Designed miniproteins, single chains, continued (5). Designs and how they scored, part 56

Each design is a single chain, and the fold is of that chain. pLDDT is the mean over its residues in the fold that is shown.

## One batch from the design tools (miniprotein)

Design m17932
Fold by ESMFold2-Fast:
Structure m17932 (fold): chain A 90 residues (1-90)
Amino acid sequence: DPVAEDAALVAEAWKLVPDPNEPAYARLAALYDREAAELFRELADLGSKGVKFSPEALKAISEAREAIEAGDWEKALEYLKKAKEIIKNS
């Protein structure tokens, strides 16, 4: 089930940032934005491989969380992409 898989993925990615046990974020992302869920999967994969997130990357992920809480999935996606780019270039 792609929706259930996306929800689990977002929940795992959230373990890499503050508030890792907030299941509402995983549900919202899975139901609202598949691209955001896929970015969370990529972030979780990087974390599982031992990639450490810089303060700048963590800030971008926190901004994405705030956008999710506000219901602004377009802005959340932008911040997640920014976090991934910072991590890639580190």
Scores: mean pLDDT 62

Design m17933
Fold by ESMFold2-Fast:
Structure m17933 (fold): chain A 100 residues (1-100)
Amino acid sequence: SSAVEAVIRALEALLRELLRAADWLIRNKAPQEEIDVVKEAGALVEEIRERVRRTGRLPSDEELAELERKVKEAVRILEKHGKKETARRMRELMERIREL
């Protein structure tokens, strides 16, 4: 369905932002705890993306709530490091996923 395809595209975009953010934190020697939070958010996005791709079923309300919590943690870390534009894009992608 077009909704499933839209969710997959938004999850892929969010995953790319999280992977770039993790790489930036590693290069800038951020605390391992902060790197792990961003990487955990990315792992959850990848898990949901693969399940949606395999099953053709949209994320559940429970999955969306967990994803939103993890993304909010990552956004907080990136804002603390001055990565406001990356944080804004992540929030916008999460909102798009929630509306589908």
Scores: mean pLDDT 90

Design m17934
Fold by ESMFold2-Fast:
Structure m17934 (fold): chain A 85 residues (1-85)
Amino acid sequence: SGDKLLKQLKEEYEKNKDLIDQRMLDNVKKLLELAKEAKEKGDTFEADYYLSLARMGISVMKMTPLSEEQQKELDELEKELDELE
């Protein structure tokens, strides 16, 4: 029935959204790790570049409804970004 199909589509959407959101968080985390490495090496240009990309990622994630666990991870990444600036 149509109701069963709509339920299945909603469940697939929610599952895929969680995976996409987690991949974005993981990418932001990697950018912050690269920025930290560049900063430790005194490469301010590389550090600023990676920090700019991480800031963009965080801004996009803030516009997206996240799980409580993912929101906590995002808050921790934003704190790390602020500490690296």
Scores: mean pLDDT 84

Design m17935
Fold by ESMFold2-Fast:
Structure m17935 (fold): chain A 78 residues (1-78)
Amino acid sequence: MDEKARRAMEIAQAVLDALLAAGVPVERAIEAAERVYDLVMEGEDPVEAIRRVGEEFGLSPEETEAAIAAAEATLARF
């Protein structure tokens, strides 16, 4: 797997885990994480991607903030 795909996958996994922990329904959390993966793979900034997905999926500010925090923690490792 190339490093770009691995980075996008780890960010999407962190977003998925954060949304599930925040009580987002499994199906919505998975779809949101998949959308974040696609946007990051297209070259979008992960934080901007999560904000866009939050708007698209009707996530609360708290759910969106949790996903952003998880993504930022993951990015600090790259």
Scores: mean pLDDT 84

Design m17936
Fold by ESMFold2-Fast:
Structure m17936 (fold): chain A 106 residues (1-106)
Amino acid sequence: GKKEKIEKLLEELGELIREIALRIVEESEDVTRGIGRALRLIGLFEEVRLHLKRGDLEGALRALEELLELLKELKEEAKEKGNEELLELTEKAIEIVEELIELLKE
């Protein structure tokens, strides 16, 4: 059902967020900026999970929208740098976030 689909998408998104975060830190020319962005990415994902666990759909949607904006920024930077692996990871994460937003608005 809808709940099982959301749980599966959150698990897949969590794996992608961890991979993106590690690559941002490892591949960043500015280590401090890289760490800051990785922490924000992880923090926004945890905000989504906590709001959903508490039944706060409005809070979850807000955190998902902020996560989507950050992922789109990271995608553009990956594209500019020719980082194909980070580009693919950010594109997959964006698709899952957009699907979660649609499911939660139903």
Scores: mean pLDDT 88

Design m17937
Fold by ESMFold2-Fast:
Structure m17937 (fold): chain A 70 residues (1-70)
Amino acid sequence: SAFEELARKAAEAALAGESGEAARLGGQAWKVGNLDSQGVARAAHEAGEELGGPEAGDRAGTAASIGAGS
């Protein structure tokens, strides 16, 4: 889905150290995902965990959630 694609891109940006881009993509996922900020954080965390393990998931979820609800 567009939501999952945006959350995955937010995770990729977060893991690349692009926190501003991760927040922007997280905000887009939030708008597409019916304004569910917890859903954005969870989806980005899951994508980050798949890419780099639990610590990567935490970083991705946190970075994406900054844009969600803003």
Scores: mean pLDDT 82

Design m17938
Fold by ESMFold2-Fast:
Structure m17938 (fold): chain A 87 residues (1-87)
Amino acid sequence: SHHDRSVASVVAWFKTLSPADQEIFLQILRVTLEAMKAGKSLSEILALVEPLLAQLPPDVRTWMLALVHDLVTNKDIDTLERILEAM
């Protein structure tokens, strides 16, 4: 839900990840932001981030996929920019 994926909760969770997983996380969010700004569909964005998601541990991958899906479905560019700014 929105409450579970607030900017603060995303930042707190990000800080628990390994440095390698943090880099992949940031790359996924940057790719998602650029694709959203380019007007790409959810399926196109998921196809772009899939190779990066595949590099993450299963639990991290599931959580990231849910975050990307929520941001793209809601067309929430402002929240995504705020998350990236806070990191």
Scores: mean pLDDT 83

Design m17939
Fold by ESMFold2-Fast:
Structure m17939 (fold): chain A 77 residues (1-77)
Amino acid sequence: LGNKLLELGKYDEAAEVFKKALELNPKFKEAYIGLATALMLSKKGDEAAEVLKKAKENGLDVNDILYEVQKQIAARA
């Protein structure tokens, strides 16, 4: 669902779907990638930065997540 909302340009709705996924599983790497991607595409870079900080706090590799976010943005450009 979140990826389909990103495809439709519904970035705020996509972000809400990914936020709910992270409430259920705070170590879900794919949801951090999706949320950061949605926030970057909606020009909410500061919020995206806070999402990456939360990923790091949960033991995830922020550099790996950021690389995947950049790939997702490039694929949608």
Scores: mean pLDDT 81

Design m17940
Fold by ESMFold2-Fast:
Structure m17940 (fold): chain A 70 residues (1-70)
Amino acid sequence: SNFETTVETAITLLKLEMKENPSISDDEVRERAKLILEQLEHQMKVAGLSEDEIAKLKELFEAKLEELLG
């Protein structure tokens, strides 16, 4: 779906930021990710996605974030 691609893009941008700013802490990345996820959740709700679809996409984002950080 378009939102699966958006999740992938958001994680890729976080990876690039970590590469360009290697002094950024994991906690700072998590805080940035939290703001991104809140914005994406709002966009998903406006797009009319169900609560179940939003929950799955949030879980996908969080799983990819953990893969990025650990």
Scores: mean pLDDT 85

Design m17941
Fold by ESMFold2-Fast:
Structure m17941 (fold): chain A 65 residues (1-65)
Amino acid sequence: MMGEWRVEREERFDPETGQWHGTVRLENEETGVRRTFELVADTLEELRRDMEVAVEALRENERLR
């Protein structure tokens, strides 16, 4: 079962590359399963969108299981 996912997000700008780095940590409250995704994007808006897509994709994949 999917259960409820606890989501933690961290965003940081890398001045060396001019890119935004994001870390998404997910924990399933029912199963105790943990997932971590590291993402890179050229803009903060794109990074936030990609993080949202990653969270939704994980939720949908658990549903299709």
Scores: mean pLDDT 75

Design m17942
Fold by ESMFold2-Fast:
Structure m17942 (fold): chain A 93 residues (1-93)
Amino acid sequence: SLEERIKEGKELLAELKKKGYVILGSDSTLESLKELLDNMKEGSTIIVAHESKEERDKLTQELIEKYNAELVDEYVILTEENVPIHTAILKKV
C-alpha cells in the first residue's frame, strides 16, 4: 500500500542517516538541505535518486560545484513497474 511504502521509505531514510548518508530525491532541493550539506563530515556519502536523468545530473553537478562533493558512481535501477530511477553516489571531500 502507499502508506506501507511511505513507512518503509521513512525507516530506510532514518537508518541511512545513522550511517552518515544523505538522500536527495525528486521532492528535495539543494537549497533546503544547504545547512546539512555544508556541515557534513568529510567522507560522508550523498545519494541522488531521481526518475529524470536530467534532474539527477543537475543535482550531481550542483553538489560537485557548490558543496565539495566528488562523484563515485552512477547507475540506473528499475522499480517493479519498470520505471528507471537514475542514481548517483557522491562523497563529501
Scores: mean pLDDT 71

Design m17943
Fold by ESMFold2-Fast:
Structure m17943 (fold): chain A 68 residues (1-68)
Amino acid sequence: MKKEIEEKLKKAKEGALKALKENVSEEQYKRAEKRIEEAVKKGIEELDLEKATKEIQRIYHETLTEAA
């Protein structure tokens, strides 16, 4: 269970960061990366895949909005 959550959250992080890298500045990317990494760590600790995935999505959208 915990390992599956970790793997799914790592994949979600990679997808979000890959999309951000093409659409935002390096500085915005680094800030988003740190926030997403924190969301992944919290999600693994809480074993809440849905909440962590939603937080990663929120960070992604917020970062894109700031870049626009």
Scores: mean pLDDT 80

Design m17944
Fold by ESMFold2-Fast:
Structure m17944 (fold): chain A 125 residues (1-125)
Amino acid sequence: SAAERERLVEELFELLFQMFDRDGDGVITRDEFRAAVLAGLPNASDEDIDRLFASFDVDGDGVITREELWASVRSLASPSATDEQLALALAFTLLLFLDGAKSLSEREKELRRRIEELVEKLLSM
């Protein structure tokens, strides 16, 4: 159903946010963001990480909220992109990024597994 699809998209967005929100406080700090980036790109420079963080931290308060993350993703995407298309694009980008990672925490492995399951459910509908 359309309601079930919408629920799966919302759950996927939440899991994508949780990949970065390591302490579960509802915001992504620069340190959490750095740790997540370094898991997939261990040789990423501080300058590259800072530039990427700043692209999501639109109001410059030093944290990324759920609202800021989704607003930033929407600003980078086509105006015609649906929430489902954005969630799937982010999920595929993150899964490809993590596929190159040399080390993942148990938390990141579990979140990756749940993201893969939701992507498969959405694509099978």
Scores: mean pLDDT 75

Design m17945
Fold by ESMFold2-Fast:
Structure m17945 (fold): chain A 70 residues (1-70)
Amino acid sequence: SPAEKEIEKIKKELDKEIKKVNEETKKIINDPSLTEEEKYKALIEALIRIGDLLDEAFRKLAAIRKEAAA
């Protein structure tokens, strides 16, 4: 169904974006030129960004489920 395809797209996009955040954050954490404070700030920013991505994905999935149930 169209709803199933949209759900799959949202899941794939979420997974891709989270992987990107993790890869970017890992580079910062492993950078010997950066301070411990800069690394911790990057970790906090990554957690916030992942939270925002999850909230957006959940909202989109909820909207599709409501539409499919109608």
Scores: mean pLDDT 85

Design m17946
Fold by ESMFold2-Fast:
Structure m17946 (fold): chain A 90 residues (1-90)
Amino acid sequence: SRNDRISQVRGIVDQMKRMFPDLSDQLDQLRDVAVQAINTGDRSLFDQTQQMAQQIYNQMVSMNYPQSQVQTGQYQLDTVVSIVANTIAN
């Protein structure tokens, strides 16, 4: 359901905030936009979610985070984007 997808996004973002505390504000913004995209089905909010995920990934790479942690973060960002994409497509 839509609520299950929102809960998944929130859970992933909360986990990422623990791993990347310096990116907490950006991750909160990603969560809010992703949840809004899920609730509205708005393609422009999905595009914004993708853009924000890419920006957060770039910040992870440019910051002094371990490579293994960055790889986990990339997977989690891709998962958030996929959840939003699958909601809009269906």
Scores: mean pLDDT 90

Design m17947
Fold by ESMFold2-Fast:
Structure m17947 (fold): chain A 96 residues (1-96)
Amino acid sequence: SKIEELKKLGKEAGLSEDDINRYVTYLKKLEEEGKEEELELFYIMAKGRIYSLILDKEENQKKIEEIIKKLEKYPDESVQIVIEQLKRALEEEKKR
């Protein structure tokens, strides 16, 4: 389940229960409204934001690179902002 995967990832990243619940609540809303495309996009963006908090692990840097590639197919301006934020996070980590 996307919800269970986000809960596990959020806990691994040290997110508060309130922060995890915000992501989960919005995913449930999109699922209940039958917005499958929006749900998938939100899930990918949420994973990107959470992985960006734990880039000290090289495996998570690769996860961000995969997420950026998936997001690049979406023409939405809001998605481009997320891509730029994720690229910046990777650049900052690689310079340390």
Scores: mean pLDDT 84

Design m17948
Fold by ESMFold2-Fast:
Structure m17948 (fold): chain A 80 residues (1-80)
Amino acid sequence: LVQQAISLAQQGSQLAQQAIDYFRQGNFDQAGQLLDQAGRLVIQASQLLSQSPDPQAQSLLDQAKNLLRQATDLADSLGA
């Protein structure tokens, strides 16, 4: 469970970063799809971690949540 949460959080971070890159390029359709996928992975990781708390996994999940927030804030700033 903890290892699965770590994997999902890392995947969420990667997709959120890709979404940020696509928003900056003006590819809003691709960015939106990646942001949606990243959000779903972060929710799944959070649910798993709530059942099996782990400080390292929580740190990675917090990083993924911060990247999602940055991506969402960027989308809002660009009018996407």
Scores: mean pLDDT 82

Design m17949
Fold by ESMFold2-Fast:
Structure m17949 (fold): chain A 72 residues (1-72)
Amino acid sequence: MSLTDLRAALEPVLGDAFEAFFTALAMELKENNWDTSEEKLVEMVRRVGEALGLPEEVTEAAVAAVRALLAK
């Protein structure tokens, strides 16, 4: 999985929040040595969503998009 694939999966879900979310997620990924396992990536996505004050529905939609991306 590339950062480009991750951007493409998240952009339609996050809309106006996308740039801030993706910047924060990229920092979380760097801190976790780019661990793209489903468990770690879902944990990071939820953490970023909560940190930005996103609605739970939007955060869970982002989780679903990431899971779909990782499902091959």
Scores: mean pLDDT 80

Design m17950
Fold by ESMFold2-Fast:
Structure m17950 (fold): chain A 86 residues (1-86)
Amino acid sequence: PEPSPAQRRELLDRMREALDAAAGDRSELTADEIRDVHFDLLDEVRDDPVRRAFIGSLYRELMQKAAENGGVITREEAYEILDSRE
């Protein structure tokens, strides 16, 4: 099952916030930083399999883009992925 539109927006906003915090003043994130964000967010939704599955799907897309770019993703590329899932 998919999260509701309200839950999806909440999860996308939280992912963006976490990615922004991990990047700080940098324009790029590493695959390791994306992984750390992913596991931190999973801990926040520990008892919700639907939200966990959605977070996992975002992680998969972010990691695929990082792999295509030699292990890094720009903030702009990350935002484009999140915006595509609205």
Scores: mean pLDDT 85

Design m17951
Fold by ESMFold2-Fast:
Structure m17951 (fold): chain A 65 residues (1-65)
Amino acid sequence: MVKITFPDGSVVELKPGEKVKLPTGYEVEALSDSTARVTNLVTGESVDLGPGVYTLGDIKIEVEE
């Protein structure tokens, strides 16, 4: 499961193939239930995230297996 928690406490759960654009200028895509891709929309650079808890500013990204 890929889960994103915003600073206002709202939560978005992404299914494989779904993506969301963050107000920070990044995009998060669920590649699978256990892998997320974070893309910097300005540079086009991306990083794949395995299971874990990550923070991008005030936004929390949780990737579960």
Scores: mean pLDDT 81

Design m17952
Fold by ESMFold2-Fast:
Structure m17952 (fold): chain A 65 residues (1-65)
Amino acid sequence: SERRERLHQVINKGASKVIDAVEAGDEKEQQKIIDETVKKVEELGGDGAAVRKALQTVADWVKEQ
């Protein structure tokens, strides 16, 4: 499914950018990327709340490294 493939790309790109923002110490960029990724996921009919939680969990985990 093209929609499923776009969802995977959006989520993977969002996760990568969140990691980069956390590594840079940029809390504003982190939140912006999470918000933009969630919006794109919702536009594709995906679960934005689940993606927000997943990206926040990734960000929190990276901060502990």
Scores: mean pLDDT 87

Design m17953
Fold by ESMFold2-Fast:
Structure m17953 (fold): chain A 75 residues (1-75)
Amino acid sequence: MSLEEIVEEAQRLIQESKKNRTVDMERIKELVEKLEEALKTTPSSDPNYVRALVALHELKKILEDPEGFIKSLDE
């Protein structure tokens, strides 16, 4: 998968998690791993580099506190 495709998949998963108020921890872990691996080979000049870093940060926050993430959606 290209970095763009991984970022789009991560954004869709975050959106689905917000709409359904559910966290698929295994899928989030898979996307975190894919993003970290893709970023190792991606130059910082890539137009999707910053988007990938933002998506990675958001997914890692959900992994750290999935219950807090769901609770924040009710505020």
Scores: mean pLDDT 80

Design m17954
Fold by ESMFold2-Fast:
Structure m17954 (fold): chain A 81 residues (1-81)
Amino acid sequence: SMSLEEIVARAVELLKDPSRAVRLNAIRELRRLGPEVGARYAYEPLVELLSDPSPEVREAAREALRAIGGPEAERALRAAE
């Protein structure tokens, strides 16, 4: 639905926030929406966060991608090692 897309778009936008805490909360919200939603709407932004300057944000992104699972997420996680 459009409402879900708006929620996802807002969370993705907040992943670029200068505040580490805001970025962590955005990852948490995307995880709360579930792995299917994450895989369909947030996969690419989560992969980009594997290179975030904050180690806490990188770890949260790794956990989110691990929760999504599947060959594409596994490949991205291996490439970030």
Scores: mean pLDDT 81

Design m17955
Fold by ESMFold2-Fast:
Structure m17955 (fold): chain A 78 residues (1-78)
Amino acid sequence: MQLEVIVTFPAGTEIIEKGEDEDIKRKAGDEDVTIKVVTSSDKEVAEKAAKKMKEGLEGYYKGEKVEPKVEIKELEKK
């Protein structure tokens, strides 16, 4: 089966960035934002990608109260 690594940012996720423009609560907005990271037929490749993504997100969101979800979904061969 094909595997799909997906990252979901929950709706209402508050990420405050200080970037010279006004501080705005942005990222997920009003809806969950789902990003497909990789599609692979190899379970090990999918697991490595998910683990690396999760570690990267933990580093990026250090100190934030919101954690994006990293999931591996199995797709049926059609």
Scores: mean pLDDT 62

Design m17956
Fold by ESMFold2-Fast:
Structure m17956 (fold): chain A 65 residues (1-65)
Amino acid sequence: SIDESIKKDEENAPKEIERLAKERGLTPEQVETLKRIDKEVFEALKLMKIGIDKAIENSKKAREK
């Protein structure tokens, strides 16, 4: 589900950013920016989740008609 996908991405995001920072030599500013953007994106996604879930349900109903 979208909920599970968002949760997994949110939980893994800090580790992925730290891994990329070490492997690709990201600057501290880039790391900080990515962490900030990820927080904002996940907060926005949680607010949009209900709308996305409704869109999936509507799509499923349309295919069943």
Scores: mean pLDDT 73

Design m17957
Fold by ESMFold2-Fast:
Structure m17957 (fold): chain A 108 residues (1-108)
Amino acid sequence: MKIVIKSTDTYEQVLEKIKKAFEEGKEIVFEGSLPKEITDLIPSSLKNETAALGVLALNLYYEKNYGKRLKYFDPTNPFEFAVLVGFASKNAVSPEQALELIKELLKR
């Protein structure tokens, strides 16, 4: 079963879908263009679906645990990268999905 994220989804709807996908071990598919609010969170060097997923996962984790959202995700920052890896691992993302997410972030 797949969770489809649509260009018409709001930022909050996208975050909820990402959370459910991680908790339920479901594949995420992006349909159409990502909303501007989401693309604004991605550094210009990381504009792809996997990088967007990483940014959304990191923001959701920080919001839930610290009550704050990040404006930009810096994959070269070891703390932000460790939080993303920890979030992916804890929320039942498959090893293959986690590895692909890490690979895309390291392509920066």
Scores: mean pLDDT 53

Design m17958
Fold by ESMFold2-Fast:
Structure m17958 (fold): chain A 96 residues (1-96)
Amino acid sequence: GASRQEQTFELEGAAGEPLATVRLTVDTEGDESTLTITVTGPDGESATVTIRTRDEAAALRAFFSTLTAALEAGQPLADAVAAGKAAAEAAVPPAP
């Protein structure tokens, strides 16, 4: 059967400042996972992305490292989340 995991955590910058609240849902089917990530900024703005991947750890590392850097650079939340999604998809190339 399909497996689902959900978690909520706070994303912090390099100095420990609160950047965003993250809600992550992982749906696994076979060797592929669907990541649904909702990021809510300190002003209450939110953005949701869906990422399909065969390597959850690599996709999440690329997503959150890119998201954190973009938010620390003062990018709008929607742009930061879009950049994170692109980085995650680039980190886990499609099956040959």
Scores: mean pLDDT 81

Design m17959
Fold by ESMFold2-Fast:
Structure m17959 (fold): chain A 76 residues (1-76)
Amino acid sequence: SEEEFIEELKEILSKYKDSPDFDSLKEILLIEYAIKTKKYNVDKELAEKRIKENLKKLSEEMKKIYEKLKEKLKKI
């Protein structure tokens, strides 16, 4: 559910706040959430570009976290 995704996002943001890749992971997840929920009028082309740029900055550990959260977001 959306609430389960938000709670897991908060937990990850708290756990990894000191990681060098944290800001990149946070930006990707917030953009993906905004696109999925359609609560915001997001420029999809700019959003996709920013996701791609931030994905390149993620460590392998953070990429796995992103993939897990993205799968949960698809189920909302």
Scores: mean pLDDT 76

Design m17960
Fold by ESMFold2-Fast:
Structure m17960 (fold): chain A 98 residues (1-98)
Amino acid sequence: MYKEAEVSVEELLEKLKEIYEKVYEEAKKKNVPVSGTGMTDLQPGETSTEVLKVDGKELATITFTLNEDGTVTVTLKTADGETYVLRLDEAELLAAAE
């Protein structure tokens, strides 16, 4: 098991909100679209990686792994070198995406 920084669901949700708000703010400020690979339809055991870029600058990388039990492992890597890993059920992930 990798010893990443342990974060609560609440802390990860706040970090995800901050990253998305920062991405949208930068895009709006520069009047350019957010560029990134959108999330693919996942099957159990599959991984999807979303790279968030604004004007060619990589701001964050988000990796989603759908586990066989229906939970999702979310790995958030920020441009400042922080890495956050959390295992969520699908309902918690959808709530985070609002």
Scores: mean pLDDT 63

Design m17961
Fold by ESMFold2-Fast:
Structure m17961 (fold): chain A 79 residues (1-79)
Amino acid sequence: MAIGIVTTPGVRDDAEEIADGLRSLGVDVILRVVPSYAEGVDAGLELLRSGEASVVTVLGEDGRVVTYIRASDGVIQRL
């Protein structure tokens, strides 16, 4: 399953650099740009619930970062 990276426009360039780095290692990456950090958390959790991603990192402006993982039993955990 893919790794999700969700970002606001202000940190998109950093998110694209991370996504490209992971893709160069053969990792499937879903990159999404959303207007706000709160929408980013919601979008990231939906990627995990749908099973499209197994790990999601949400990047916001002002240094806001959160990572979530979907365990093999389907439980979503914050790292």
Scores: mean pLDDT 83

Design m17962
Fold by ESMFold2-Fast:
Structure m17962 (fold): chain A 75 residues (1-75)
Amino acid sequence: SSAREAAERLLAEGIAAARAGDYETALGHFLQAVHAAPDRAYAEALVARAREELAGLPQADSIIAVLEEAVTAYR
């Protein structure tokens, strides 16, 4: 679906920004990716992939904490 395609693109853009050290831009893209997810299970899968891709980077734990809170908006 176009929603999944949008979420995947935003996740990729967030990962690229985080690897470049632009954590503010990364967080914005990751939040948009979670909000673009069609359901909670997909949003949780996006956060799990972000956690794996950000492992070892500065601010990783802070970014993931914000994304986990955003997922709680799903039911």
Scores: mean pLDDT 84

Design m17963
Fold by ESMFold2-Fast:
Structure m17963 (fold): chain A 82 residues (1-82)
Amino acid sequence: MLRTAARSSMELAIALAKRALELAKQGGDPERVRRLLDQARASKEQGLINGEREPSVREEVRKGAEETDKLIREAEEVLAER
């Protein structure tokens, strides 16, 4: 249960962050980009919380969090350039 929850939350975080970055690069709605980034942060936090209780996925979840943070930073940088 916790393994699946941790992985699903982190996969969602990465997917949301990627979508936010793509939308930002395409000149999409800044409010929608910010909303997606907030959702990505929330999903990342859920994945980390669930991952701490399940040692077998802890490393995968931490790597996913690092990827999510990278994507969020890139999207924020793109928004700041507009």
Scores: mean pLDDT 82

Design m17964
Fold by ESMFold2-Fast:
Structure m17964 (fold): chain A 66 residues (1-66)
Amino acid sequence: SAREKIEEINKETTEFFNDESKSDKEKVDFALKAGEEIRKIAGLPPLSPRAVERARRVLTEEVSKR
């Protein structure tokens, strides 16, 4: 189901974020790509450029705290 695919992507993103071999940039890029894939699965429109920029900022902050 779509829900199960979204849950799997979220789990993979969390595991990627906890992988010390990955750079902060790689983690942010992975999370943004995962978010785009989730939106496609859910049939949602693309994020606006402003929303993408905000998401990148939030993800960068989150990664730096881990």
Scores: mean pLDDT 81

Design m17965
Fold by ESMFold2-Fast:
Structure m17965 (fold): chain A 71 residues (1-71)
Amino acid sequence: EEEEKQREELKKFLEKLKEIKEKLEEGKTLAEIYEEETKKKMRKLPTEEQLENTKKSLDKIIEQLEKILEE
Protein backbone atom coordinates (compact mmCIF):
# COMPACT_ATOMS: atom_id res chain seq x y z
CA GLU A 1 0.00 0.00 0.00
CA GLU A 2 2.66 2.55 1.00
CA GLU A 3 4.91 1.17 -1.75
CA GLU A 4 2.16 1.80 -4.32
CA LYS A 5 1.67 5.36 -3.02
CA GLN A 6 5.41 6.04 -3.30
CA ARG A 7 5.32 4.73 -6.87
CA GLU A 8 2.46 7.08 -7.79
CA GLU A 9 4.38 9.99 -6.22
CA LEU A 10 7.46 9.03 -8.24
CA LYS A 11 5.37 8.95 -11.44
CA LYS A 12 4.10 12.48 -10.75
CA PHE A 13 7.63 13.63 -9.94
CA LEU A 14 8.93 12.04 -13.16
CA GLU A 15 6.22 13.80 -15.21
CA LYS A 16 7.17 17.08 -13.53
CA LEU A 17 10.87 16.56 -14.31
CA LYS A 18 10.07 15.79 -17.96
CA GLU A 19 7.97 18.97 -18.16
CA ILE A 20 10.84 21.02 -16.70
CA LYS A 21 13.28 19.45 -19.17
CA GLU A 22 10.98 20.25 -22.12
CA LYS A 23 10.74 23.89 -20.99
CA LEU A 24 14.54 24.09 -20.67
CA GLU A 25 14.93 22.66 -24.20
CA GLU A 26 12.44 25.29 -25.46
CA GLY A 27 14.89 27.95 -24.24
CA LYS A 28 13.26 28.91 -20.94
CA THR A 29 15.63 29.55 -18.05
CA LEU A 30 15.39 27.69 -14.72
CA ALA A 31 14.32 30.95 -13.06
CA GLU A 32 11.44 31.40 -15.54
CA ILE A 33 10.32 27.79 -15.06
CA TYR A 34 10.50 28.14 -11.26
CA GLU A 35 8.52 31.41 -11.29
CA GLU A 36 5.94 29.95 -13.72
CA GLU A 37 5.38 26.82 -11.60
CA THR A 38 5.55 28.36 -8.10
CA LYS A 39 4.82 32.07 -8.74
CA LYS A 40 7.88 32.75 -6.55
CA LYS A 41 11.30 34.12 -7.46
CA MET A 42 14.41 31.97 -7.20
CA ARG A 43 16.73 33.00 -4.36
CA LYS A 44 19.82 32.71 -6.56
CA LEU A 45 20.11 32.26 -10.33
CA PRO A 46 22.38 29.44 -11.56
CA THR A 47 25.21 30.07 -14.01
CA GLU A 48 25.08 28.86 -17.64
CA GLU A 49 27.52 26.05 -16.76
CA GLN A 50 25.31 24.98 -13.84
CA LEU A 51 22.28 25.00 -16.18
CA GLU A 52 24.03 22.64 -18.64
CA ASN A 53 25.04 20.34 -15.76
CA THR A 54 21.46 20.47 -14.44
CA LYS A 55 20.08 19.39 -17.84
CA LYS A 56 22.47 16.40 -17.90
CA SER A 57 21.59 15.52 -14.29
CA LEU A 58 17.86 15.74 -15.10
CA ASP A 59 18.36 13.29 -17.99
CA LYS A 60 20.08 10.81 -15.65
CA ILE A 61 17.45 11.20 -12.92
CA ILE A 62 14.62 10.78 -15.45
CA GLU A 63 16.25 7.60 -16.81
CA GLN A 64 16.72 6.18 -13.30
CA LEU A 65 13.12 6.96 -12.29
CA GLU A 66 11.80 5.43 -15.53
CA LYS A 67 13.73 2.22 -14.82
CA ILE A 68 12.35 2.09 -11.26
CA LEU A 69 8.79 2.64 -12.52
CA GLU A 70 9.12 0.02 -15.32
CA GLU A 71 9.16 -2.73 -12.67
Scores: mean pLDDT 68

Design m17966
Fold by ESMFold2-Fast:
Structure m17966 (fold): chain A 81 residues (1-81)
Amino acid sequence: TASATATIPVDPALGKPGDRVIVELLDASGNVVAQKEGVVGPDGTVTVTFTNLPEAGTYTAVARNAETGAILGSTRVTAVA
């Protein structure tokens, strides 16, 4: 199995420190392979760690506001086995 840590910058116009978010992890084909709850930190980023991923490689992490569903940010992550 593979693991990845995503650190996603949040758009300050859309989210603020303390906001709850759902981070969706997308594979190279755009399929959601994992979801994890996080919180926007005091630096304006969300950090979540995904474990037990089916494959190592490149994923995209997308942070959505847990209350509104608005996309707050996204980043590319590399999973390692």
Scores: mean pLDDT 84

